Designed miniproteins, single chains, continued (3). Designs and how they scored, part 91

Each design is a single chain, and the fold is of that chain. pLDDT is the mean over its residues in the fold that is shown.

## One batch from the design tools (miniprotein)

Design m11350
Fold by ESMFold2-Fast:
Structure m11350 (fold): chain A 119 residues (1-119)
Amino acid sequence: MSKEKAEKLIEEIEKEFKEAGLSDEQIKELVEKMKKLIKEIEEGKITYDEFEKELKEIMEKYGLTEEQLKKILGYAYLLLGLESGDAAVGIVKAYAIMDKDDASEEERKAAAEKIEKEL
């Protein structure tokens, strides 16, 4: 179940990169870099701020807009939550980043209530 959810999040990330005009080779490189950064967070080698900074720097090099970058970061944090087993942190970070673009007030409220009940 966790593996299938991770695959769906990767598919959404790939879709956003494709809509941004990236080539299949660029998408593969970025997804592999994201997976490496997620593993480095799990191993305690980098902070969440360093993770966000590295992803932003890479995506800006490919000409992604601020809106596209926020969506991809949101999906990346959800993927991180699934991979690390800390879904609550992943959800909180995802909605905090997506709050101006595609996260509704109801979705943020539902996420906050779910986290409060699961903690």
Scores: mean pLDDT 66

Design m11351
Fold by ESMFold2-Fast:
Structure m11351 (fold): chain A 63 residues (1-63)
Amino acid sequence: LGEIFKRALEAAVELVKEEGVEAVTLRKIAERAGVSPRAITRALKSRGVTLEQLKEYAKRLAE
């Protein structure tokens, strides 16, 4: 995994655990990961992953 994608996934898992899956937005992921929302969008596109798929994956990992 690319470094930014890894940080995005980790941030999403933390957000699910702390605030629930509805809190997983591009802005909150970016703020938590310490990067721009644009960087998150690019990292997701490079992996062929949508934000909705990332949310479901983070939800599974947070269990």
Scores: mean pLDDT 82

Design m11352
Fold by ESMFold2-Fast:
Structure m11352 (fold): chain A 80 residues (1-80)
Amino acid sequence: SKELEIIKLLIEEAEELDKEGDKELAAEKYKKIGEYLESKNDPSLYKLAAEAYEKAAKLYKELGKYEKAEEALKKAEELK
């Protein structure tokens, strides 16, 4: 589906940014992926949204952005 194609492209973009060492942009992309999936209000996507938020939180924590990391973790826990 078009939705699955968009999700795949967003994840690939975030993964590439992390591989290139742009942790801040990667974290922002993972957060946006989580927000996008959460906005669909589809329980089948909640696990993937939680995983995206957890990846964002990990990267924010590595960057010392603890407030953003905590916010992302809270979002992930709400979707489990």
Scores: mean pLDDT 85

Design m11353
Fold by ESMFold2-Fast:
Structure m11353 (fold): chain A 94 residues (1-94)
Amino acid sequence: MAEIVIGVRNAEMEKAKEVAEELSKFPGVVSAEVLSSEDVPGEYRHLIGPSPESVAIRIRTETLEKAEELAPKAEELAKEKLGEEAEITVEVVE
């Protein structure tokens, strides 16, 4: 399995949950979850910065190939749902 991690700054938790719910419906997605700032693993903290209001969306995929294919689509959906004020950073992890 591989992961897509979306760091989100300056967005509402409720909207991040909507993004995760929609991403969980994508073919090849095993799970999608929203992590509050305190629950984000240290290795991913560079994606969310020091703000307690920042969140991460962690998407687990069946394969690395699927993660790489879905990452641009996940970024596009996040930008659409979270709006222009949200700062979004996307990373694919093996």
Scores: mean pLDDT 79

Design m11354
Fold by ESMFold2-Fast:
Order: structure tokens, then sequence, then C-alpha cells
Structure m11354 (fold): chain A 64 residues (1-64)
């Protein structure tokens, strides 16, 4: 779900920040914040889009 994806992206952003990867952390963080705000506003389409961006960054960092 969008809320679950946003929570995962937020956790990934925290870990990237703690690891010192500021650029990756910023990209994931912005996606997570956008997804969270959209979900709180009830905009499921925007929430899914923002969460999807965060998931893309996480997959790129993990798989390649």
Amino acid sequence: SAAEAAARAEEAARRAEEAGDKEMAQNIHLSAVGARKAAEAGDDTAARAAAGEGEKFMQLAIEK
C-alpha cells in the first residue's frame, strides 16, 4: 500500500543519512515526505507516485 511504501522509504532515508550518503538520503527522503503528505491528505494517486519514486531509489541502491 502507499502508506506501507512510504514507511519503508522513510526508514531507508534514515539509514542512508546515518551511512553518510547525503545525496541518496535526500532523494529517498523527499519521495517519502511527499508520499506521507499525500497519504495524509487522502490523495492516493500522488501518494503512490511519490512512494514509487522512493522504491525506485531503494532498488537502484540495493540491486545495482
Scores: mean pLDDT 70

Design m11355
Fold by ESMFold2-Fast:
Structure m11355 (fold): chain A 70 residues (1-70)
Amino acid sequence: AEEAKKLAREGAKLAKEGKELIAQGKVAEGTGLVLRGIGLAWEGLLLGKKTGAAEEVAAIAKEGGLNLEP
């Protein structure tokens, strides 16, 4: 479960940083970080589903502004 939560936290952090870059007008760089963050959060969610931590992972991602659907 720890690895899934770590992926979700790292993904949420990257997505937040990417959104801040987009707000500053650095759209290409920011979009790249948001996509990487979403990818990591999805990897965390898939691992969380296998280990029974999916809801905790989704909650961590949502705190970072990512809404992950099952």
Scores: mean pLDDT 76

Design m11356
Fold by ESMFold2-Fast:
Structure m11356 (fold): chain A 66 residues (1-66)
Amino acid sequence: GDMAEAEKIVEEAEKEALRLAIEGRYDEAAQVLFEAAKKVEEMGHKELAEKLRKAGERLLQLSSEL
């Protein structure tokens, strides 16, 4: 897959997830990251997908702790 396109998907997803997390919307922020992870994994970028999934899992944990 195109690495530049994958990097753009990651950057846009991280920006939107950060915005949602600042608003306390951690579950929605996690979903944004999980959707981006699926897209970049389908493009062949497994390492980027793993990073996004781990970030999303952390946000889901925070959803119940804060």
Scores: mean pLDDT 82

Design m11357
Fold by ESMFold2-Fast:
Structure m11357 (fold): chain A 55 residues (1-55)
Amino acid sequence: SAAEVEAEARRAVEAAMRAYIAALQAGDTKSAEAHRAAALEAGRRAESHGGVAGL
């Protein structure tokens, strides 16, 4: 269902953001950038699925 797809996408973004913050606090800028990129990719996939499944 669209609601489940959105919930999974939100959890993926939250997990990536949590890892991003942890990497920043550890001073690992390289890992932080990788986690931020993963969050953006998760958000983009959620958007593309929502756009295609809009009927």
Scores: mean pLDDT 74

Design m11358
Fold by ESMFold2-Fast:
Structure m11358 (fold): chain A 125 residues (1-125)
Amino acid sequence: SAEGQQYRAQGEKYLYDKEDYEKAIEYYKKAAELDPSRAGLAYYNIGLAYMLLGKYEEAAEYLEKAASLSEGEFRALALDNLGLAYAKLGKLERAIEALREAASYADPAMRAGLLARQREVEAEL
């Protein structure tokens, strides 16, 4: 919707330009409510904002939602960040599972990076 687009634009401004992550989360939550067809993208950006706030449990929740509503390369991006959130929480086995799943949706360039990150997490087990 037009209103959903306006809330997404405000969320993007607060996330990337102003670095006001809590306000970005508020705008993206409203955007997802108003435009459910774009909810995956909104949830991804909510997850990123929670990562930047160091709120890794909340980040994982929204990145899981983003991944479930996405496909292809965008699902790979959501799962990559989910793996990072799990690693930050010390949930290393879940981090490895998320990164492995991300690699299955990724192009060859992204896949190489995901496999390297998976090996780093495995070394912490």
Scores: mean pLDDT 87

Design m11359
Fold by ESMFold2-Fast:
Parts: structure tokens; C-alpha cells; sequence
Structure m11359 (fold): chain A 80 residues (1-80)
């Protein structure tokens, strides 16, 4: 189903971000950042499951990417 495919895309994006961040951030900062990203990921999953159109899902994925970018930017500023 299209929902299952989009949930898989979201999971792959999320896992890729975690893998990249684990190489750049300190262990402590990575754990804090992961907690914030986990919340964003859970919210995005719930929204995708409730979405009625592919266009709505794409908007949710785009919003997910923006929220992740903001959290990553804030974490990288703390690392420097």
C-alpha cells in the first residue's frame, strides 16, 4: 500500500539521520538529540497513518525534514 511505502521511506530517512549524527555528535549530545528526533518521528508516523491523500503524506514528510534539520542544526551548534 502507498501508506506502507511512505512509512518505509520515513523510517529510512530517520535511520540515515541517526547514523550520520552518531558519527559527528558526542555520545551525550547524540542521546539527547535522538530523544527529540524520536518524538518528531513518532508524530510524523501518526500523521501519515491518518492522512487521506498522497499529497498530504508528502507535506508531512517535508515538514518532518524541516523539523529534523532544525534539531540537527541546534545540536551541531552545541557540538562546536
Amino acid sequence: SWIEEKLKELEELYEEWLKKLSKVLSKELFEETKKELDKIYEEAKKKIKAAKTEEEIQKIIDEFKKKVEKVVEEALKKEE
Scores: mean pLDDT 84

Design m11360
Fold by ESMFold2-Fast:
Structure m11360 (fold): chain A 70 residues (1-70)
Amino acid sequence: SEELNEKAAEAARELLKKYPQLSEEQKEKILRLVREGRHDQAGALLQLLAGDEAGQEFGKKIRELKEELE
């Protein structure tokens, strides 16, 4: 849903602040994937670029948002 994708993008933007080693281009790519509803691809890219903890934290946020919006 558009609401889920918007809230996911906001949560992802906040999470990305914890990873200043990521370039702005990398952050924009992740946020674009989230807004397009490609949450699995966004999480996989974040995990590749920032490590397993970042991917796990993102996945948890997406699960929580899905539960909230049902």
Scores: mean pLDDT 83

Design m11361
Fold by ESMFold2-Fast:
Structure m11361 (fold): chain A 56 residues (1-56)
Amino acid sequence: SEAEELRKRAEEVFRGLAEAGRLEEGIAYAQTVQALIDAGKLEEARALIDAAEAAL
């Protein structure tokens, strides 16, 4: 499903942030993405993930 794909992508971004020593930022990011997915705001979740991937 789209939600499962977005969740997996978000976990990869979280791992990248944690490996870069940005753990607190990664936790806040993961919580925000999960809240958007749970609310059914998949377009907003995708945009946030796309932006984070581009910044890594």
Scores: mean pLDDT 83

Design m11362
Fold by ESMFold2-Fast:
Structure m11362 (fold): chain A 70 residues (1-70)
Amino acid sequence: SAEKERLKRQIEGLRLMLEMALKAGTVSEEEAEEIRRLLDEAERALEQGDLKKAKELVNEAARRLMELIS
């Protein structure tokens, strides 16, 4: 579905942003591991067809990353 592909792209984008923030030193490895866990859970929910849960986890990961890099 279009929604599944959109969420998959959002997860990939957040992983890339997290990697860049970690390399820039704006995020610690411990903080990065917490966000990676949320993204891993989102991918699992997405593969299980739980689009609502996947979206909630993606939004939480994005919120936490934005808070750390602001």
Scores: mean pLDDT 88

Design m11363
Fold by ESMFold2-Fast:
Structure m11363 (fold): chain A 92 residues (1-92)
Amino acid sequence: TRELLERARELLEEAERLIKEAKEAIKQGDYDKAKELLEEAIRLAEEAKRLAMEALKKSTDKKEILEAIGLVLRAIGLEIEAELRLKKLEES
């Protein structure tokens, strides 16, 4: 269970990094690179959410349960941010 939480956290940190890089690519006018980075960020956030939900189902410890819930919410937030940014680029 701890390994699932650690892996989910690592994937979310990577997704946040990719969203930051996508924002910089947009500033530079590199919309193709931004789309690729945002699509990868969504994929990583979805994987992190799955791992955090699996950890939540297996956890009996209150601290691990709260951490898993936090990671699920963080993943949902990153998915929404990346999807909204992708939609804006497609409507440009």
Scores: mean pLDDT 87

Design m11364
Fold by ESMFold2-Fast:
Structure m11364 (fold): chain A 55 residues (1-55)
Amino acid sequence: SALEQQRALSAQTLEQVRELLKKGEADGRPDEARAESQRLVLETAQQAQKLAEEA
């Protein structure tokens, strides 16, 4: 179902966000990592929105 696909996308994005934030802290670039994480979250939210509209 669309809800299952949305959950899968959200879970994957959260994992990627955590990785980006950890790398940003290790590299001394937490602000840049946060900005990239926000972009990834917004992109995933848009994809989830489309799945909801198609359901």
Scores: mean pLDDT 79

Design m11365
Fold by ESMFold2-Fast:
Formats: structure tokens, C-alpha cells, sequence
Structure m11365 (fold): chain A 97 residues (1-97)
């Protein structure tokens, strides 16, 4: 698998995971939302280390960390905002491929 193809596959998977975290948060399933957001965060950190788009992935990681903190505090609206921002940043990264 080429690094470029790996990056596209990983971005697609992370976007799906963030979308599922967003759905879980909206349904009040905060445990699942936290778990999925933490998985997305780990993958985004790996993308930051292994791609030329480090600044974008660092920003996405920051937004995911803020979402996780908000979910743990029961602040669902803030969590949703940060999950959506992370998704938007990931979409921007994908457009650069």
C-alpha cells in the first residue's frame, strides 16, 4: 500500500469514526461517543506523525481532545461543536490529497 493510498484510507476511516461519535453524542450515548472520539484521536495523532499535513492533523487532535473533555463533563453541545470542527478539518486534509 502506498503512503498516499494509506493516508486516503486512514482519513476515510477516521471521518467515519468521528461521524459515529457525533451520532452517539446526539443520542445521549456518551460512553460510546467518548470511546469513538478517543479512537479517532489516536489515529489522527498517527496521521500527524506520518503525513506532510501535520498542522491540520494537530488541529484536528486538539478539537477531538476538547470534544472528549466536553463529553466527560456532560457538555453535549460543546462536544458536538468540537466533533464537527474536527470533521471539517479532516475534510480539508482530504481535499489536499
Amino acid sequence: LSEELWLEVELTLVDMIVSLALKAARKGDFETAIELAEIALQRVKELSERSPYKELFDKAAEELQKAIEALKNGDVETAIEHLEKARDILAEARRKL
Scores: mean pLDDT 87

Design m11366
Fold by ESMFold2-Fast:
Structure m11366 (fold): chain A 55 residues (1-55)
Amino acid sequence: SMQAERAKELYNQGLEYYKQGQYQKAADLYKQSLQLDPDNTEAAANLGKAIEKTL
């Protein structure tokens, strides 16, 4: 679906921000991805990691 495709784009953007050390932006993008695809366990796990990096 278009929503699943957008969720993947948001998740990939989150990964790029995470690579740059922009953990809060990565977390926000992972949250947006999960709103569209709540079953993405990889996005959920990476959200947790990003939050841990922000304290």
Scores: mean pLDDT 88

Design m11367
Fold by ESMFold2-Fast:
Structure m11367 (fold): chain A 91 residues (1-91)
Amino acid sequence: SARERAEELEREYDELVEEANKIKDLEIQQVISLLVAAYAAAVTAARKAGDWARAAEILEKAIEALKEIINSKNLEEAREAAKKGIKELNA
């Protein structure tokens, strides 16, 4: 079901947030915080509406954006990944 898919994706997202929190760069941590806040607002709204398919879509976009930030080589790449992720969420 869409709800089961969203719950599995939420677990993957939480694991990636824990991985991202291991990055010891304060500026990259600020970039991560902006992405996390934006996606948390969107996924919470979808869940409150009972739109589990939308919640799963939001979580997939958040997971991809976090992976891009974690794999970034510098602050500029991390900022670009977060900006793209937030834009994709709002589309």
Scores: mean pLDDT 86

Design m11368
Fold by ESMFold2-Fast:
Structure m11368 (fold): chain A 65 residues (1-65)
Amino acid sequence: GAMAEEKIREVLEKLKKQYGLSEEEVEEILRALKEGDFERAIEILSKHMSRVTAEAAVHELAKLL
């Protein structure tokens, strides 16, 4: 729902500031999470952080869905 999306966007905004994601990458990650395409979300995040960190971040974001 809208509240779940707001929480996910808040976490993604923090990741954007910490790791230097673009606004377009934030929107692509959000889309991938909504579609259940967790591998795509991990792939995008892994451009900016280790794969282990990206997998942990996606796991935490998925809990907010």
Scores: mean pLDDT 84

Design m11369
Fold by ESMFold2-Fast:
Structure m11369 (fold): chain A 64 residues (1-64)
Amino acid sequence: MPISEEEVKLSLARMYYSIAQLLAKKGDYDSAIETYEKALKLAEKDKELKEEIEKELEKVKEKK
């Protein structure tokens, strides 16, 4: 069965979110910020995921 484009975008958003968290833990805040922003664009239809990513992005921006 074909996977919906929306499901693919949300899966990519979660993947970028995980990568951004890993980059932030490593101390690579510049790459983390860019990756969180990519995740936010893909998570537009998932309000809960979007709010979670925005919160983590704000924390990383404060540390930089």
Scores: mean pLDDT 80

Design m11370
Fold by ESMFold2-Fast:
Structure m11370 (fold): chain A 66 residues (1-66)
Amino acid sequence: MEEAKKLNEEGKKLAAEGRLDEAIKKYEEAIKLDPNYREAWLNLAGVLAAAGRHGEAAKYGKKAAE
């Protein structure tokens, strides 16, 4: 649990730095450790949209809403 939260926070920092691909990787790792971590799903959807990957962003945003 704490490790997934740490990865999510690292992803947020990377996204703030404009390092979108690295942020995506951190959010994906957080979700792999905790698939119910809604905040990580939402953050992944947001960074995917920022990276222009709108189809994937919509898919993961829908998953976060479940």
Scores: mean pLDDT 82

Design m11371
Fold by ESMFold2-Fast:
Structure m11371 (fold): chain A 88 residues (1-88)
Amino acid sequence: MADEYAELAGRHAVEGQRSLEKGDYKAAAEHFERAADYFEQAAKEDPSWYLVAAGAYENAAIAYKKAGDTVKAEEYQRRSDELREKAA
């Protein structure tokens, strides 16, 4: 199951990067958010994914900030920081 979540997360991370390259910051943020959520689900089964999930939340925060959604940017930056603390 962790591998399945990681695969789904990877697909969203790729789509997020493509959206970011096109300047579609809202679409990029939504894809990085979904990637982060799936990596976090993987991390619940395999804790080695917590650092990867933290990175994806940071990417979502950056994209939301570029999209003008400062509230979500701050929220996902905090989630990133929390998951880095859990990454042993």
Scores: mean pLDDT 86

Design m11372
Fold by ESMFold2-Fast:
Structure m11372 (fold): chain A 59 residues (1-59)
Amino acid sequence: KEEELKREIEEIEKRIDELLKQAVEAAQSGDSETTRRLVAEIQELKKKLAELKEELKKL
């Protein structure tokens, strides 16, 4: 269970980093719609990450 949570945390952190790079690229190209969508997705993943870290702390 603890090992599973750590793996999920690492996967989400990787995904956030990937999306952040895409958001920067979209912003630089003037694609406001894509940038807004990616930022919203990153925010959702950050919330999920915080929840998983709290679950890990309970173990």
Scores: mean pLDDT 82

Design m11373
Fold by ESMFold2-Fast:
Structure m11373 (fold): chain A 78 residues (1-78)
Amino acid sequence: LAEKVEELVEPVLKPLEEEATKAAHAGDYEKAAEKLEEAARRLRELAEESEDPEVKEALEQAAERALELAKKLREKAK
């Protein structure tokens, strides 16, 4: 299960997480939040397309975590 989710998630999450981390280190929290929001949208699309309920749940949880981080970054941007 986890390996299947990681194969779907890693190509989407890894580059966006790296860009978000770099933006946050530069103090661009708004850009970092935007990258995480994009990752969450893509993860939700993958979850909607998934027929495996365990994969769908794992993808939805990953999307929720990305959105939670994006909210915290937007608060720092204020």
Scores: mean pLDDT 76

Design m11374
Fold by ESMFold2-Fast:
Structure m11374 (fold): chain A 84 residues (1-84)
Amino acid sequence: SALVEEARRLIREAREALKAGKYEEAIRLAMEAIRLVLEADPSLEVQVLDGLARIGIGVGKVTGDDKFAAEMAIRMAEEALREV
């Protein structure tokens, strides 16, 4: 689906941003990918929101350690994408 393909593209861009030390950008891209995955499969919402809460990331915002948050947001986006 177009949503899944776009989410996959955003995760790749988030990985590149993380590698470049652009943690806020990596988080924004990963969160957008998560949003698209949830549009494709809303049943993943509870799992995704629980994971985001545990790493201190609010929907559309980041709290806590930016590098750690970026790494975790990307992992969560990748995990959610695997379940679609």
Scores: mean pLDDT 77

Design m11375
Fold by ESMFold2-Fast:
Parts: sequence; C-alpha cells; structure tokens
Structure m11375 (fold): chain A 73 residues (1-73)
Amino acid sequence: MAAQSEEEALEAQIKFIEKLKEEGLLTEEEAEKAKEILEKAYRGELSEEERKFLAEIEKKLKEKLKPLIEAAR
C-alpha cells in the first residue's frame, strides 16, 4: 500500500464521511461536525470535547454499519 501521510488519512476519512452521508448513515449535522473535527485534529487543535464527539460518532457508525459491513464485507 502507498504511504499514508496525515493529509492522505484526513482526505480518506473526509471522503468516507461524505459516503456515509450519501448512504444516509450520517445526518448532515453529524457529517459536517465530523469533517470539522477531522480538520481540527489535522491542525493539532482538537479539544477533549471534540475528541469525545468523534469517538461517539465512530461508535454510532460501527453500530449502524455492522449489518451493512456483514452484507458487503
């Protein structure tokens, strides 16, 4: 696999969030907040509250995606 820089990781995560929004797995607000938090994380300005929100989104996505991941691999 190609080397994953922090910028490439950020871009990949943003695209992933866009895709989740398109599929209806994330609300518009959740997708926008997640993107903002990822950008702040990349800049090193992530607060504890924002980190906690990102963890909650990840947990929520894992629960919502579990049936779809099992079907789609």
Scores: mean pLDDT 70

Design m11376
Fold by ESMFold2-Fast:
Structure m11376 (fold): chain A 72 residues (1-72)
Amino acid sequence: GALSGEEAREKAEEYARKAKEAVEKGDLETAQKYVDLAEQYAVQGLAAGDDENGLKGAEYAREAAKVLEEAK
């Protein structure tokens, strides 16, 4: 079933955090997988029509992606 905007945001935040932890450990391959998951959940949150939670999820995913790119 489709996730709610809040559930999608919580998942985007969770995977964004895991991506940052993987970057800190030097595991850039795992970090990329978590960034991809955070971005997928952020897209689902935006699609749910909950703009507040969708935008927050997108911001978490964007921050994690930036941390990964700066580590390359």
Scores: mean pLDDT 82

Design m11378
Fold by ESMFold2-Fast:
Structure m11378 (fold): chain A 56 residues (1-56)
Amino acid sequence: ISKQLAVLEQQLSDPSADLLQIEIELGVLSIKAAVFKDEDLLDQVDVLYQKLLERR
């Protein structure tokens, strides 16, 4: 999970990255965080969502 977040963060720094694909993957991680009540993971996903929105 933390490795996947690091990959998504690196993809967000790439101007050629598929922003829609990153959004889908963040959505999946958000659902997993909610199911497992992992608030640290949910916070990390929220930070990356904010970065994603800034690129749009």
Scores: mean pLDDT 75

Design m11379
Fold by ESMFold2-Fast:
Structure m11379 (fold): chain A 70 residues (1-70)
Amino acid sequence: SNVEELARETMERFPERREELERLLREYREAEEAYKKDPSRENVARYTGAVLRLIGEIEQLRIEARRAAA
């Protein structure tokens, strides 16, 4: 998925954040699998939360990199 591709690219760009990004990516994958098996309200909420946490970390690292370059 585009999210997994973005996460992999971000891990290569920020190797010091690799462990945290790998944890968030695992949470995302587990939540996506649970959602695909059973799209219950609980699994939808878990999946949404995992996506937002992963994307939020990626976006924060991009913002910090841009600020450091400015």
Scores: mean pLDDT 85

Design m11380
Fold by ESMFold2-Fast:
Structure m11380 (fold): chain A 97 residues (1-97)
Amino acid sequence: MKLVEEARKYLAAGDLSKARKLATQAINEGHSEEALPILIEVYRAEVARGASVERLTMILMGLSASITNAERQGNAELAERFRKAADEIAAALAARE
């Protein structure tokens, strides 16, 4: 709960780096349903701020690893949420080129 609240606070303040770290930590601690939307919003904000092709590619690679790990854990719902996020970032990457 505290990590999710802090991640939202930093996202609102525009500190995407801290928001991402806190949201990722909350996901790792079992608060994925609350933290994943925050992490996706951080990625959307990075796209809006003009994140590079290299940065978007790194985000996609990270999301691919997260999908594989969620599937390995038997969490099909979490894997699907990461796939949807990956699709959004892939669309943003395509729009850059």
Scores: mean pLDDT 80

Design m11381
Fold by ESMFold2-Fast:
Structure m11381 (fold): chain A 70 residues (1-70)
Amino acid sequence: EEERQKYFDELVQLGVDALKAAVDLVVTERELKRNPTPELEQKHAELRAELDRITAQENELRKKMAEFEK
C-alpha cells in the first residue's frame, strides 16, 4: 500500500498549497478593497486560477485513489 501513502502525501501537499493560495487570495482581496490597483487585480486573478488548478489536481488524485478500492 505504498502507492496509497504516496497519493495521500500528494493530497496533503496540495492541501497545504491550497491553504497558502487561499490566504494570499484573502489578503489580496482586502488590499483590493482598500487600494485597488491593476497589479492587485492581476494577482487576484492568478491566485484564483491557481486554486482552480489545485482543485483539479486533487480531483485527479482522488480518482486514482478510488481505483485502489477496486
Scores: mean pLDDT 80

Design m11383
Fold by ESMFold2-Fast:
Structure m11383 (fold): chain A 85 residues (1-85)
Amino acid sequence: MREKVEEEIEKLEKKAEEAVELMKKGIEEGDEEKFKEGLKLLEEVLKEAELLKKMVEGKDEELTKKLEELIEKIKKEKEKLEKEW
């Protein structure tokens, strides 16, 4: 179970990076569709990370902390990019 959660966290990190890159390209190009697509992906990653955190909370403190850090990082990047748009 722990290995599967670690793999899911890695997938979420990669998906978040792709979403952020798409949002940045949208801002640079003035492409609202790219920005919105990236925003949607980032919101999906945030929801999945929050669900994983609820599953591991109280059972694995290291995974819980890692997910909390990922969630906070995503929220900060989302706010920053939304202000730039």
Scores: mean pLDDT 82

Design m11384
Fold by ESMFold2-Fast:
Structure m11384 (fold): chain A 82 residues (1-82)
Amino acid sequence: AEKIKKEIKELKEKIEKLKKELEELEKEIEELEERVAAEPDDREAVLRLVATKIRKIGLEFEIELLEKKIEKLEKELKEIEA
């Protein structure tokens, strides 16, 4: 039981860190979207926006996988302590 609780805590801490990185990427995306809207011919801004959006998708996927791991561990913990 204690090992599972510790693992859940560590995974939750990792998710919080990734969520902070996601918030930073969302702000960068907003700034880049404004720049691209103002200057559509700015190829550097367009490429940066695409790259940052891909990075965001990657982080969202990692967070989802970790949340699913926590859900599985919480279910296992409930069954052991039942």
Scores: mean pLDDT 84

Design m11385
Fold by ESMFold2-Fast:
Structure m11385 (fold): chain A 70 residues (1-70)
Amino acid sequence: SPERSEQIQKYVQEAIKNAKEAGKISGNVDEELDKGNKILAEEARRSGLEGVQKAKEKIEKYKKKIEEEK
């Protein structure tokens, strides 16, 4: 369980890093996304595998929203 939760958090952090490297998020937006993704990681930890899927979907939604606002 703890190992799985840690892997989920690593995935979330890598997704944020990749989005930042791709220039999809600015400094201010990056901070907001980072905070949001920490919340998503917490939910993923609580919900287990289902939370992983939801975290991935929400991260993708946030990326989409940022693209639309730019």
Scores: mean pLDDT 58

Design m11386
Fold by ESMFold2-Fast:
Order: C-alpha cells, then structure tokens, then sequence
Structure m11386 (fold): chain A 70 residues (1-70)
C-alpha cells in the first residue's frame, strides 16, 4: 500500500541521515538508503524498482539528506 511504501521511504531516509552523521559521504549514504528501500520493497512483495527509478531515488535521497543537514 501507499502507507507501507511511505514508511519504507521514511526509514530509508533516517538510515541515510544516520550514515552521514557517522561520517559517510552523502552520495554513499543516499545509495545505501535506496538499497534499504529496495530490500523493504522486496520483503513486502511490492513492485520492484526499475534502474531508472533507482537512480532517480538516489538523486532525491541526496537532496533530502542535504536539506535535513541545513
């Protein structure tokens, strides 16, 4: 459901922010956050991310992490 996907996205973003606070580069943290999101999507039996969707989400998670660190 949309609510389940939203929770996965929020959890993934939190992990990305934690990684940056621990000294990971923002780009690596964003990629790891999307990896967490993909695993959650698989566990819930939701539609898998396309390669284009994955790259788009990495870009968006970078933007979200940068905004949260301001």
Amino acid sequence: SADELRKLQEEALKKGIELVKKGEPIEEAARKAVDILEEGIKELGLEPLSEEDREYLIKKFKEYIEEELK
Scores: mean pLDDT 82

